# Designs tried in a protein design run: designed miniproteins, single chains, continued (2). Part 95

Each design is a single chain, and the fold is of that chain. pLDDT is the mean over its residues in the fold that is shown.

## One batch from the design tools (miniprotein)

Design m7307
Fold by ESMFold2-Fast:
Structure m7307 (fold): chain A 96 residues (1-96)
Amino acid sequence: SEAGRERAYRGGLAAGEGAREGAKGSSLGAARMAGGALKAIGDALSAALEGEGREGGRDGAEGAERGAREGGERAGEGRPLAELAAEGARRAAEAA
């Protein structure tokens, strides 16, 4: 669904921004990275479950991947974590 894609996208952005804070070496930033990544995966799974079969999974994966890429690009050094969040969200949505 469109709403599911947008929700997953926001989760991805949070993961990318969390990666940026973690790159600064703060313990609070590290917690934010983990929270953002888990949120992106959860939002992608929610999008998959909201849809019917393959369409829901594809929508969630697309949204999460796009959000994580954009968040990672803003974070710079946080990009590897954003890529992991995007990959995790894609795999989770495909498994659902």
Scores: mean pLDDT 58

Design m7308
Fold by ESMFold2-Fast:
Parts: sequence; C-alpha cells; structure tokens
Structure m7308 (fold): chain A 68 residues (1-68)
Amino acid sequence: SLEKELEELRRQLEELKAMSAEEIAERIKERLGVEISPERAEVIRHAAIGLLEAAISFLEELIRRKKE
C-alpha cells in the first residue's frame, strides 16, 4: 500500500540522516566500486535527503487526498 511505502521512505530518510559523509563515501565505494571524496559524498547526501523529503511530502498529500 502507499502507506507502507511512505513508512519505508521515512525509515530510509532516518537512516540516511544518521549517516556521515564519510560513511556515504564508503558505501558508494563498497557497492559501486567508485571512490569519492567526503565533500562530494556530503553533496550527494543532501541531494538524496531532499529527494526523499519531497517524495514523502508528495506521498503524504496523495494519501490525504484519497482519504478525503
């Protein structure tokens, strides 16, 4: 359901906010084999947080409209 997807996105946002730029850089290296600076990882982290927050807000509005 959309509500379960919303909860999953909120969980992912919390996890991402808890990670440091250094941790993001290490995860990217481990999963994609690409080395990036912590400064670049911080930019990626902020962009990902912004996208998740936008997706959460959109999904919350969509769910609310369906219940009205």
Scores: mean pLDDT 82

Design m7309
Fold by ESMFold2-Fast:
Structure m7309 (fold): chain A 85 residues (1-85)
Amino acid sequence: SAEEKEKEMEEKVKKKIEELKKKGISMKEALEMMKEAFKEKKFEEFLVIGAAAAKLALENNDKETLAELEKMLEELAKEVEEELK
């Protein structure tokens, strides 16, 4: 079920937010984790970390992290567009 998959993804994002907060992982470290996931083509992991980082950056008014996330999402979009051709 698509709804079950969506709930699983939401739970993964919530757990990642908790992990980042509890372990004191900086936004810079979170972005590095995303870059590693992207290089390994672990796009689900990339999106989960990205969603968690975006939520935290929005709550903390971290515009620098939000701008970096936007650039990283653009790179993912380009790779997806290339695969669709």
Scores: mean pLDDT 79

Design m7310
Fold by ESMFold2-Fast:
Structure m7310 (fold): chain A 59 residues (1-59)
Amino acid sequence: GEEAREKARELLKKLLDFVKKKDPTATGEITEVGENRFVLTITTSEGTYTLELDASLLE
């Protein structure tokens, strides 16, 4: 449900915040791909990384 989706967004935001504490130049984007799938794209000085999270796993 929506609670799981909010939880997924919150977890990805916390991960991005953690990365930014280690690399202040890091940027990130959270993209919703389908109803329960989220992708966090993080660009750092070392390169670009992606993490996929399925919100249904948080229900």
Scores: mean pLDDT 80

Design m7311
Fold by ESMFold2-Fast:
Structure m7311 (fold): chain A 85 residues (1-85)
Amino acid sequence: SERDLAVQVTAAAVLAVGEIMELPDEEAKQRLLDLVRQGLKALNAGDYDKAAEYFEKAAEEARSLGPRFDPVAQAFRDVAEKLKA
């Protein structure tokens, strides 16, 4: 259901934000938080394609920060794939 999808995406975003908040690079942290906010805004508007695009961008940004953020990048990729289905 749309509600179940929204709950799954939001839960993944909340867990990812916890890791992002520990990032010492303030500019990288703000970029990732902005992408997550844009993704959640699109999700709340029912624009699943746009939400998936933002979470894919968040995954690539997280991946660029190194292997410590691989779990965060994977979580964003997983939610983007669910939004495209």
Scores: mean pLDDT 81

Design m7312
Fold by ESMFold2-Fast:
Structure m7312 (fold): chain A 99 residues (1-99)
Amino acid sequence: SELEKEEERMKKLLIEELDKLIEFLKDQNVDQSVIDKVKETKEAAKTLSLDEMVEKVSELADAIIKEYPNNIKLSIEVGSLDTLALMMKYAFEKMKKNS
């Protein structure tokens, strides 16, 4: 269905954004464990629904911001990813209601 195609497209975009976050984190002097956690979230995301992926991204964002509360650049990057994920969830829910 068109809904299934759009869900897969949004999931792919979120996975690509997680890859960008991994590359950003390599330049931020964060612990390797943080990078590994993002990689684990990315791999788990491949088998989850869009809604479950957005929840995992939001949990990841909250955890990273709490661990590095004084890193403003990291908070902006991670917060932007969380916002994008929430916007995708909202758009997809609207598509479901109009089907």
Scores: mean pLDDT 85

Design m7313
Fold by ESMFold2-Fast:
Structure m7313 (fold): chain A 58 residues (1-58)
Amino acid sequence: SKFDESAEKLIKQLEEKDPELANRVKKAIDDYRTRREEKNAQLEKEIADLESEIASLE
């Protein structure tokens, strides 16, 4: 994705100028992505569970 490419370029530039800051930014981005993916996965599971429940109704 464009976000991933932009983030990678930014982190690479920061690594050369300030490796400590680059690591902090990288961790923050990874944390954000992880939370977003976990939330989406949870919602997808809940939707699937609801669809199964609806399908069991006459």
Scores: mean pLDDT 74

Design m7314
Fold by ESMFold2-Fast:
Structure m7314 (fold): chain A 63 residues (1-63)
Amino acid sequence: MEAVRERVLAEILGAAFENNYDFDSPEVLETFDRLAERYGLTPEQREEVRAEAKKYLEDIKKK
């Protein structure tokens, strides 16, 4: 996978950690939109990052 996707994933996970691990919080969604615009993510790439971030947050909650 491209380094850009990994960077966006890392930054959005950081935002989610500050928002009680809730990817769908307004602050996290705002951050995700900003990152997606900055890095030029397609709708398909946005969905991939979103799915991966949600899976990671779910795995953390299970620990």
Scores: mean pLDDT 77

Design m7315
Fold by ESMFold2-Fast:
Structure m7315 (fold): chain A 69 residues (1-69)
Amino acid sequence: SLEARIAELEARIGELQTKHDELVQRLRDAVAAGAPPEEVERLRQELMKTQDEIGAVQDELDALRAAAA
């Protein structure tokens, strides 16, 4: 159902936000510890990918909510 799909996307956003927070913390810790540039860059790339995924899921969720109204 539409309601089930919306609930699934809301859960997915929650998972991605948790992953985002974990990556932000890992990046902060890596920078503070003086980690190699390649490790810092890998974390930044994962963070950007996670942000892109959040945006895509949010766009789908917004479209479904508009359709449900």
Scores: mean pLDDT 88

Design m7316
Fold by ESMFold2-Fast:
Structure m7316 (fold): chain A 99 residues (1-99)
Amino acid sequence: SEKARKYIIERIEENVLKKMEEKFPEIVEKYKKENPEASEEELEEFKKKLKEINEGTSISLARMVDTLVERFREDRESIIELLSKLAGVSRGVIEAALR
């Protein structure tokens, strides 16, 4: 079960954080457009804040998965569907991981 928990968290982190990271260039360009007077130092600080948000999201995702796994017994089908969507893997993989 501990290995299954870690597997699910890793898949969710990989899927969600990768999608967020793919959006970083768009977010940075939007910031430049809205703040044309921004210095290179201010841009680097903004990029640092984006990385900190990404790290905070990872921690929050782990806590969410823990809560969902604890509730697995009550809402098995809903939890499996949700974890499948978040992790980007099939329901069968989630079911195998939670056994």
Scores: mean pLDDT 73

Design m7317
Fold by ESMFold2-Fast:
Structure m7317 (fold): chain A 61 residues (1-61)
Amino acid sequence: AELARKGAEAAGGREAAVEAAARGAQDHDISKASLGATGAGVDGGNSEGAEAAGRAAIQGA
């Protein structure tokens, strides 16, 4: 949870990262959740935040 929050904030898109993770969780697809969270981070120009969000999505799934 904290790791996901930090990743989303660092990515500059808490809502985007959360939505991406939620979509992946609904599909029961860790890869989709991780990719969505990572994509949001990349768009924000923060690869570290993207990785943190991706790891949190995997832990949540």
Scores: mean pLDDT 54

Design m7318
Fold by ESMFold2-Fast:
Structure m7318 (fold): chain A 70 residues (1-70)
Amino acid sequence: EEERALAALEAAAGEIPNERVRAAVLAAVDAARAGDVARAEALVEEAAATFSPEEQREALAAIARAAAAV
């Protein structure tokens, strides 16, 4: 189940036009896939603190598309 969710999120992230948002989502997926939960959580927290509202919307849209795909 987790790998299916991570694969869906990776695919959704590849479609994000903002390079910074795409790189951040892919880095979080890589950390989660490696079992480094602390790093994945730190990357999400950093994104929430540093992303603009537009960047946050792009990230959330990718997450929503991934959730709908599983």
Scores: mean pLDDT 77

Design m7319
Fold by ESMFold2-Fast:
Order: sequence, then structure tokens, then C-alpha cells
Structure m7319 (fold): chain A 100 residues (1-100)
Amino acid sequence: SSEISEKINEFFSLMIKLGEEKNWEKLLEALKEAKKIAEKLGMEELAKLLEETIKKIEAGKLTLEELKKVLQEVRELILEMPEEDQEKFAEELKKIKEKL
């Protein structure tokens, strides 16, 4: 769905912007909320990737280049899900974006 892709793209564009601005606090808040959604939907692989990314940010070890790579991997994992799960995840990402 075009609408699903738009919601996902808008969220990742915001994550990249927060990384460029070095706003690690808001980026962590968004990624922690995304991890909770992944856990609720049983997306174990996605939840683990998000947890590893959160830990790297908290350790001060994540570069902007690594952030962009991780976000692309997150996007690919979401797009490999059934469409119904993609729609649920995209809607929750939109809600996270609106709170930031």
C-alpha cells in the first residue's frame, strides 16, 4: 500500500533528522516505543535489532551512517511482514511521530 509506505518513510525521515541534529534523547524515545510495538506484534527479529540499536545509542557508539543502515534494515523487516501487520506497525509509527 502507498499509504503504508508513506507512513514508514515519514517516520524514518524524522529518525534521520533527529540523528543529524544529534537529538539522541528523542531518537531513543521513538526507538523504544517502536520496540514495544515490535514485541506486541511478535516481531522478535525486529525487536532484537531495535534493542541492539538502543544499546549502541545509550553507549554513545552509534554514528549517523550506522543509524541510516539500521533504519534501512528495520524498513526491510517491516516490509517482509504480512500486509495486515505492516498496516498496524505503520499506524503505530505515525502515532510515535505525532508525539515527538
Scores: mean pLDDT 84

Design m7320
Fold by ESMFold2-Fast:
Structure m7320 (fold): chain A 86 residues (1-86)
Amino acid sequence: MSEEEFEAEVYIALAQIIIAVTKLDLERGKVTPEQAKRDAEKAIELAQKAIELAGDNERLISDGQQVIDDAKRLVEEAERRAKEKA
């Protein structure tokens, strides 16, 4: 594993933690939908950096894409909840 691949794994792990915590906090009403959207967008930024650092590592690219997909779903959920709040 290269240093860049290790950094990619760290960014993916951080993004996964952000998504998990934000989703839980949003479900429990501990964060606003607007805050959850911002946190999910941060997770997308971290996953994109991880993909760039991954180079040709297909596993890391796949993991990063999965995190982006999960974060985009969280953005959609946050936007839905924001509309319900009027």
Scores: mean pLDDT 86

Design m7321
Fold by ESMFold2-Fast:
Structure m7321 (fold): chain A 75 residues (1-75)
Amino acid sequence: VREYTFLGIEVPKSTDVNKIREIIESYGGVISEPVESEDGKLGFLAAVPAEKAEEAVAELKKIPGAVVRRATGVS
């Protein structure tokens, strides 16, 4: 059974979008197109395999100014 973790990602507008995409895709995930926020940041939604979620979050947090949020399950 394949399980995915959903991630919300915000980075400074100066960040290379391709770098974020490559990180997510390297973990077998998929990523949305960027959405510009009110404070000039870029927001993304991503889905990564649950077993890779911690590694993906750690890699994304290496980007200066990056904020990464993990979606919590509702049961």
Scores: mean pLDDT 77

Design m7322
Fold by ESMFold2-Fast:
Structure m7322 (fold): chain A 78 residues (1-78)
Amino acid sequence: MKVIVFGLKEDRDVLERIAEALRAAGHEVHLITADSPEEGEKKLREAIEKYKPDLIVASSALHDVAKKIAEEYGIEYI
């Protein structure tokens, strides 16, 4: 399936490891990182429109942003 891995740039190393594990499992994965919740909302909306993901995997710091946007677009999130 198509997955967005989403979080803060400071968490990039952990998020890249998650993305690599999901790609190894046969998923198409797009890593989206942001410096703030405001930048995150913009980037996540752009990524959803571009990639049409089946799932959003969000870091704890941006989970509220991911939840809001995922619910708006009808996408599953964790």
Scores: mean pLDDT 87

Design m7323
Fold by ESMFold2-Fast:
Structure m7323 (fold): chain A 90 residues (1-90)
Amino acid sequence: EEKEKLLKKLEEGLELAKKALELAREHRPQFVPLVEKAIEYLKKAKEYLEKGDLKKAEEYFEIASRYLTGAIAVMGEIEAEERARAEAEA
């Protein structure tokens, strides 16, 4: 069950990281390397989780989260601006 909970967080993290990568490439290219590292570490965490190494999976997830936190914050600001503009034009 702890394994399932971490797997769900990893999948959600990968989804957010892929979205952040797309937005970073267009709006904040300086964050691209950080988001790519987040994706790399999230994939590593998933590999260790599948191998049953929960400690390594958690460690890599924490590393990925550090790289992703800043990128997600910037992505959230960009998305909020896009939504506000779309609503104003609707």
Scores: mean pLDDT 77

Design m7324
Fold by ESMFold2-Fast:
Structure m7324 (fold): chain A 106 residues (1-106)
Amino acid sequence: SSSERMVQAIVNSVRSTLEEVQKLYEQGKPKSEMLLELDIMLGVLEIARWVLKKTDPEMAEELDEFIERFEKLRAEFAADPSKIAEVVEEMRRLVEEFEERALKLA
């Protein structure tokens, strides 16, 4: 379905962003560069949510929950950059949970 393709596109985009964040961390880049990558991704997710609210409101609700939980983890990293490994791992778990729940709706 079109919803299933949208979910896969979102999941792949988020996973790619987390891989880039991990790469920036391993390269010793400042936390501001990692936060920028996360903030760009959140902007993309907000656009996807806006589109889905018009076409698939139930899927939009699942994405709303995912965005809220992701924003909380982003805030935890911003407050304590030493938690980056824990935050990225939890974000990866959130993506897997979102994929499983969202594909059941598609």
Scores: mean pLDDT 86

Design m7325
Fold by ESMFold2-Fast:
Structure m7325 (fold): chain A 84 residues (1-84)
Amino acid sequence: SEEGVELGREGAEEGQEGVELANAGRGEEGMREGMEGVRLGMEGLKAAEDIEGVTAAIAGVLSGIGAMIQAGLVLGRPPPGGSG
């Protein structure tokens, strides 16, 4: 499906930009792009009726998750303290 492939591709691009922002020390912006990548990939999964659309959408989700992980590390959030 064209829609699933397009959304997955956009999600992968957002995730890639999120990683670049995180590596530049802009963790909040990297997190935002990563979250948008996941969101676009999830929309792609809903729109996908064919294996190509599913594959593209999964790539978008994974790219977004990777960006969120990198951004989270850069943000240096303190540990939960004893439970979590």
Scores: mean pLDDT 79

Design m7326
Fold by ESMFold2-Fast:
Structure m7326 (fold): chain A 75 residues (1-75)
Amino acid sequence: DDLLNAVYQAGILAAQDPEREKELKELAKKLIEEGKRLIENSTLESDKLLGQLKILLGQTLLDGIEAGKKELAKK
C-alpha cells in the first residue's frame, strides 16, 4: 500500500540524519508499545485494529531506518 511504502521510505531517508533517525526510532518504539498495550488491555475490535495498525506503522518505520543504515554502510 502507498501509505506503508511512504512510511518505509521516510525511515530510509531519516537514516541519513542522526537526529532524525533518533527521533523516528523513538516514535516507532512508542507506536509499537502503544499498539501492544491496546491489544493487551482492550476487548474492543476497534482498539485491536488500531493497536495492530500502530504496531505495523512502527515496525515499517524501523525497517526503513535499518534499510537506510545498511545502504549508508556501503559507503
Scores: mean pLDDT 83

Design m7327
Fold by ESMFold2-Fast:
Structure m7327 (fold): chain A 110 residues (1-110)
Amino acid sequence: AAPQRVYLAVLTNADPERRAAAEAAVRTNAAVYERFGARVGLGEAETKDGKLESLVVEEDGRRVRFRATSNEELAPGYYRTRLRSDDGVELDAVLREDDGTVVVMEAEAP
């Protein structure tokens, strides 16, 4: 099976104390997702009012910038989002904001 793509990002507007905890959480979550066979990209994100303004991740040694073209709240802190890269790559994902971090999980292929 193709590995699920997961992006883990620290929010750029986090307070310094919150940022340190968020960076630790990103590292811990990355290890968990990688253990279960996900393809993980790490980076930084900016959200405004629960909506993803930008996501910049490093994947396979390359930086990729995404922005949300749609953002639907499913539950508090959980969003269905469609992301588009500067290179025109699109993906459908579920986004979760959690304690100064953002987790973006690509929708599984059928």
Scores: mean pLDDT 77

Design m7328
Fold by ESMFold2-Fast:
Structure m7328 (fold): chain A 84 residues (1-84)
Amino acid sequence: MLEERIRELEERIKEAVENNDLETALELAREAGRLAARLLKEKGLDVDEVRAALRRALAGAPGAPDTVARAAAVAALREMLREL
């Protein structure tokens, strides 16, 4: 179940963020991004529309991420875009 695996990863990412563990948060976020891309394809969503939305979100992000949480979020979005 892709949704269940993503929720498990989200919980572990939150723990890594709380522990200020950047490396673990980034690794888990990238895995979550890959699984999210697969889930979107499985649900039959418009992949081109999702790609466009992800590119806009990443382009609109001001500067480099300054927190572990932001770094993890950006890593997940970039990995999702790569997998789509």
Scores: mean pLDDT 79

Design m7329
Fold by ESMFold2-Fast:
Structure m7329 (fold): chain A 82 residues (1-82)
Amino acid sequence: SGLLEKLDELNGILSILELPEKYLSPREKELLANNTREELVKRAIEIVKELIREGALTPEQLAALAKWAKSLGLEELAAVAG
C-alpha cells in the first residue's frame, strides 16, 4: 500500500538531512542530486502531514520526529510533527 512507500520515502529523506553524503545509499544520493535540501524538507513535511491524516504515526513517533527535527534546526518539520 501507499503507506509503506510513504514511510520508506520519509526515512530516506530524513537520512539525507542528517547524514554526510558518503553514508547515503545510491538511491538517496540520486534523490539529493535531483532535489535541493529545501525541496526535500518540504517533501518530508507533506509526507508527515499525509501520515498524520492517515493515523499512521504514533504519538511517540511524532514526538521523536519533532525533537530530532528541532535538533537539526528544521523548525517547520518540528512544528508539523509536534
Scores: mean pLDDT 86

Design m7330
Fold by ESMFold2-Fast:
Structure m7330 (fold): chain A 70 residues (1-70)
Amino acid sequence: SPMEKALKVMEEVDKIVPGLGGNVGAITLRGLERGLSADEIAKEVEDYALSVGVPEEKAKKIGEIVKKNY
């Protein structure tokens, strides 16, 4: 389900950037519910991560976590 996918993303992201998982999980859930592609959701979470000061290398890894759990 979209919720199960979003919860997995939340858990995996929080291991890389503690405290970020909840917001990334919420963005992932909204994207899945709206029928966005894996690439579109990955871009939204990467853009969000960069906007809050996450380094580019970690932001890309967060995008890959979204794609893996899509």
Scores: mean pLDDT 90

Design m7331
Fold by ESMFold2-Fast:
Structure m7331 (fold): chain A 61 residues (1-61)
Amino acid sequence: SILDEIRELNSKIKTEEEKKKAEEVQREVLREYLDRAAAGETVSAEEVQKRYLERLKEILE
């Protein structure tokens, strides 16, 4: 599942720098979700999780 892939990538975080990058990505994805919700869009949890996974891969893979 998408959640399992996120957990696997998070387990690869070994440095404080990588952890900070992952936290920044989480904040960016959350901000995108909140902006879309404020605009009246219905965004699924799965879509948000997929977006987070894609962004996390850019940092760790």
Scores: mean pLDDT 79

Design m7332
Fold by ESMFold2-Fast:
Structure m7332 (fold): chain A 78 residues (1-78)
Amino acid sequence: SEEELLKEAARNAALEGYRLAKEQGIADQDTTLTLNGAGSTAVVTIKGDEITATVTAGDKTASATLSRAEAAAELARA
């Protein structure tokens, strides 16, 4: 469904946001990143042990939350 696809996009945005924060040396602090895609915007918030991404595409929105450990394991597997 479109809702499931948007949820998957939110999870992917959380992983990408965490990857970018690690590259910038800011993953160890509370931070917020905005990722712009074609027809969508994702806001990724890193706070404590949680990485939360909210993706908006048109009038639809979805969110996903990962722990730092979950995100690190997923990125290491790639």
Scores: mean pLDDT 83

Design m7333
Fold by ESMFold2-Fast:
Structure m7333 (fold): chain A 72 residues (1-72)
Amino acid sequence: SLSRDQVLERLERLAKQLATVDPALAAEARELLGRLKAGEISTEQAEAEAHRIGVRLAARVSPVAERVGLAQ
C-alpha cells in the first residue's frame, strides 16, 4: 500500500495528466486530493480510488504506448 504522501503525489500527477484527455476524470482526481488533504477520506480509500482512476487513464493511452516508444 502507498503512504499518504505517495497517494497525494499520485492524485496530483493523475489530475495533471487527465486534464488534457479527460477533464471530468481530472476533476474527480482533484476532488479526491482535496478530500484526502481535508481528512474527509482515509488514505486507504484514496489509494483505492487513485488506483481506479489510474486504470482508466492507462486504458486511454495503452493502445498507443508502443507508437511513442514506451513499450516497443
Scores: mean pLDDT 76

Design m7334
Fold by ESMFold2-Fast:
Structure m7334 (fold): chain A 74 residues (1-74)
Amino acid sequence: SLTKEEEAIRRVFAALDRDGDGTITKEELRAYLEEVSGREVSDETIDAWLASLDKDGDGTITLEELREWFKETR
């Protein structure tokens, strides 16, 4: 069985990975944040979020990077 944390990570990743390629793009992250907040999200806001998650600077987030972020912030 998955822990609550693992379930949350996978659920968020599934919501963000809208093209199903196994990575989260800047555009997918924007769409998710706009859906959750109910308002348009600026590039600056997305870039700040990505800077905390994306260690390679390519503007994509893997499941492993998201999992590590979750562990570090929790």
Scores: mean pLDDT 65

Design m7335
Fold by ESMFold2-Fast:
Structure m7335 (fold): chain A 53 residues (1-53)
Amino acid sequence: SSSELQRMAQDAKDGYDRMQAILDSQKSTGYVSGIVRSVRDKLREQYERLSKE
């Protein structure tokens, strides 16, 4: 159902927001976790795909 896809999109967005917050906290240190960035990018792609219908 469309409501299930909306929930999946929201879950992906929430995950993206958490990963982005970690990366933002790391920006001032000069070190960025490649794993966190990879997970963020996958969650963003998934959210955008689910949100576009």
Scores: mean pLDDT 80

Design m7336
Fold by ESMFold2-Fast:
Structure m7336 (fold): chain A 86 residues (1-86)
Amino acid sequence: MEEFIEKIKELIEKMKSPDPVERLKAAQELTKLIFEAPDEVIEKVYEEVENALIEAMKDPDFDVQVAAATGLIAVAIKKKILEEKK
């Protein structure tokens, strides 16, 4: 599971890239990983992921803002699924 955590942290760093194409790709890959990663992994990195996506919603590139909003929706859905398993 260390592999998923390292990949998530790598993508969060790439979302700070000066290249808007790399920021867009990183935000899209992060959204994909939110659904693919085990629940335990997401629980450990939830705050870092949510904060990174909230910052990306302030991005000067509109496509990056849309990708960030999509990622936040993915996080919200995953949180609801985890809550329902109680």
Scores: mean pLDDT 79

Design m7337
Fold by ESMFold2-Fast:
Structure m7337 (fold): chain A 67 residues (1-67)
Amino acid sequence: LKITGFERVRVAPGESRTVTATVTNTGASGTYTITVRVAGAEPVSKTVTLAAGESKTVTFTLKGRAA
């Protein structure tokens, strides 16, 4: 898999950010779980089904850890 569109994101405590990423499947067709970990934010996972060579845009909502 190749993921582009959110190389650098920050989230303040209690803040929410929406990030859009493009995911490209460079391998076999299948269902993939993508987990996003960003400093100061709770981890978020999304499942996406991609055919070989397919690209899809996926939106993640990142929630800053409460202080």
Scores: mean pLDDT 72

Design m7338
Fold by ESMFold2-Fast:
Structure m7338 (fold): chain A 65 residues (1-65)
Amino acid sequence: GDALERALLAELRRAIYEDKDSERVRALADRIGALPEARRRHLLALARESGDVTLEAAAHDALRA
């Protein structure tokens, strides 16, 4: 399943839009960046499919670090 990837994206969206918590966004980006390659790729695909360009950009930044 992809429960972890979906949960991380949901937390990232909440941190960006609801909490507006830059420290939490950074902590979530670090957690995403620590995932195995296949899981990071899947998470990025889910972010792209969401149509949310801000969420996709945050996921891309996590993969670039």
Scores: mean pLDDT 80

Design m7339
Fold by ESMFold2-Fast:
Structure m7339 (fold): chain A 90 residues (1-90)
Amino acid sequence: EENDLLAGTIETIGQIAANALKKLGKDDEADKVRKDSLTAADLVKQGKYKEAAKKLRDTADFLRKTAPDNPEVQAAADSLEELADILEKI
């Protein structure tokens, strides 16, 4: 199902970002990103696309501010913004 694929993709990107932040010693920020990504994925599973998109944009902004010079974290932020754009068209 499209919702299961979108939710799984969000969870995967969130986990990649969280792992990168943990490698930078940003454990609290990593836990926040993981929790927020799981919340966004759950919102997608519920069909709450607008709320999920907002959560993804907020998470992407947080990632950009938290690790602006880390390419892996910035790539994750870009991916979350692209997913938010997709969700807003549903």
Scores: mean pLDDT 88

Design m7340
Fold by ESMFold2-Fast:
Structure m7340 (fold): chain A 84 residues (1-84)
Amino acid sequence: SPLDELAFLEALKNGDYATAEKLLEAQYAYELPKIRNPKFREAFEEEYERALEAIRNKDAEAARKAYIEMQITYGLDLMLQAIE
């Protein structure tokens, strides 16, 4: 949700990488089972791993970029589901 996205971005902005990691893991666990297209699932898993690595390296910009890529992939899968 927009509030979950805001919470993650605020954690990154505040340098709270521990909270950002927990929020990312929770969102990944919630969203991954909902992805129906196997190519979008693979992309989402790769984007998650990049976001997680960036957080662990305390690279807020790389984490933000990978997180946005994850949300785009998830949104595209939902759009595909809507027309099938």
Scores: mean pLDDT 88

Design m7341
Fold by ESMFold2-Fast:
Structure m7341 (fold): chain A 110 residues (1-110)
Amino acid sequence: SMMADEELLRLAREGLEAAKRGDAEEAKRKAKEIRELVETHEISGKTLAEAAQLFARGALLSKDPETRKIAIETAEYLLEKAEEVGKGDLEVEIKLGIARILLGLAKLLG
């Protein structure tokens, strides 16, 4: 739904900011809220892919190993969900490609 898509992007932006600050507890809370939202609502592949990119950026920018791990795991979860929902959508596939590159770079830092 449009409301669930907007809420996911809000939570993902908040998770990115928590990851950048090294706030592991806030990052964990946002990750949990995101999983609950994704499990209970229909969300577009485009929005899932955008949220995956935000967490991948958070992982790359995080200086705290625990927060980086949380952001990586959340980005991987969102990426997998976006692949399932957005299969065959070129815009979604491009966003997923970007998310994978960012996630790969973040993993090299951990």
Scores: mean pLDDT 88

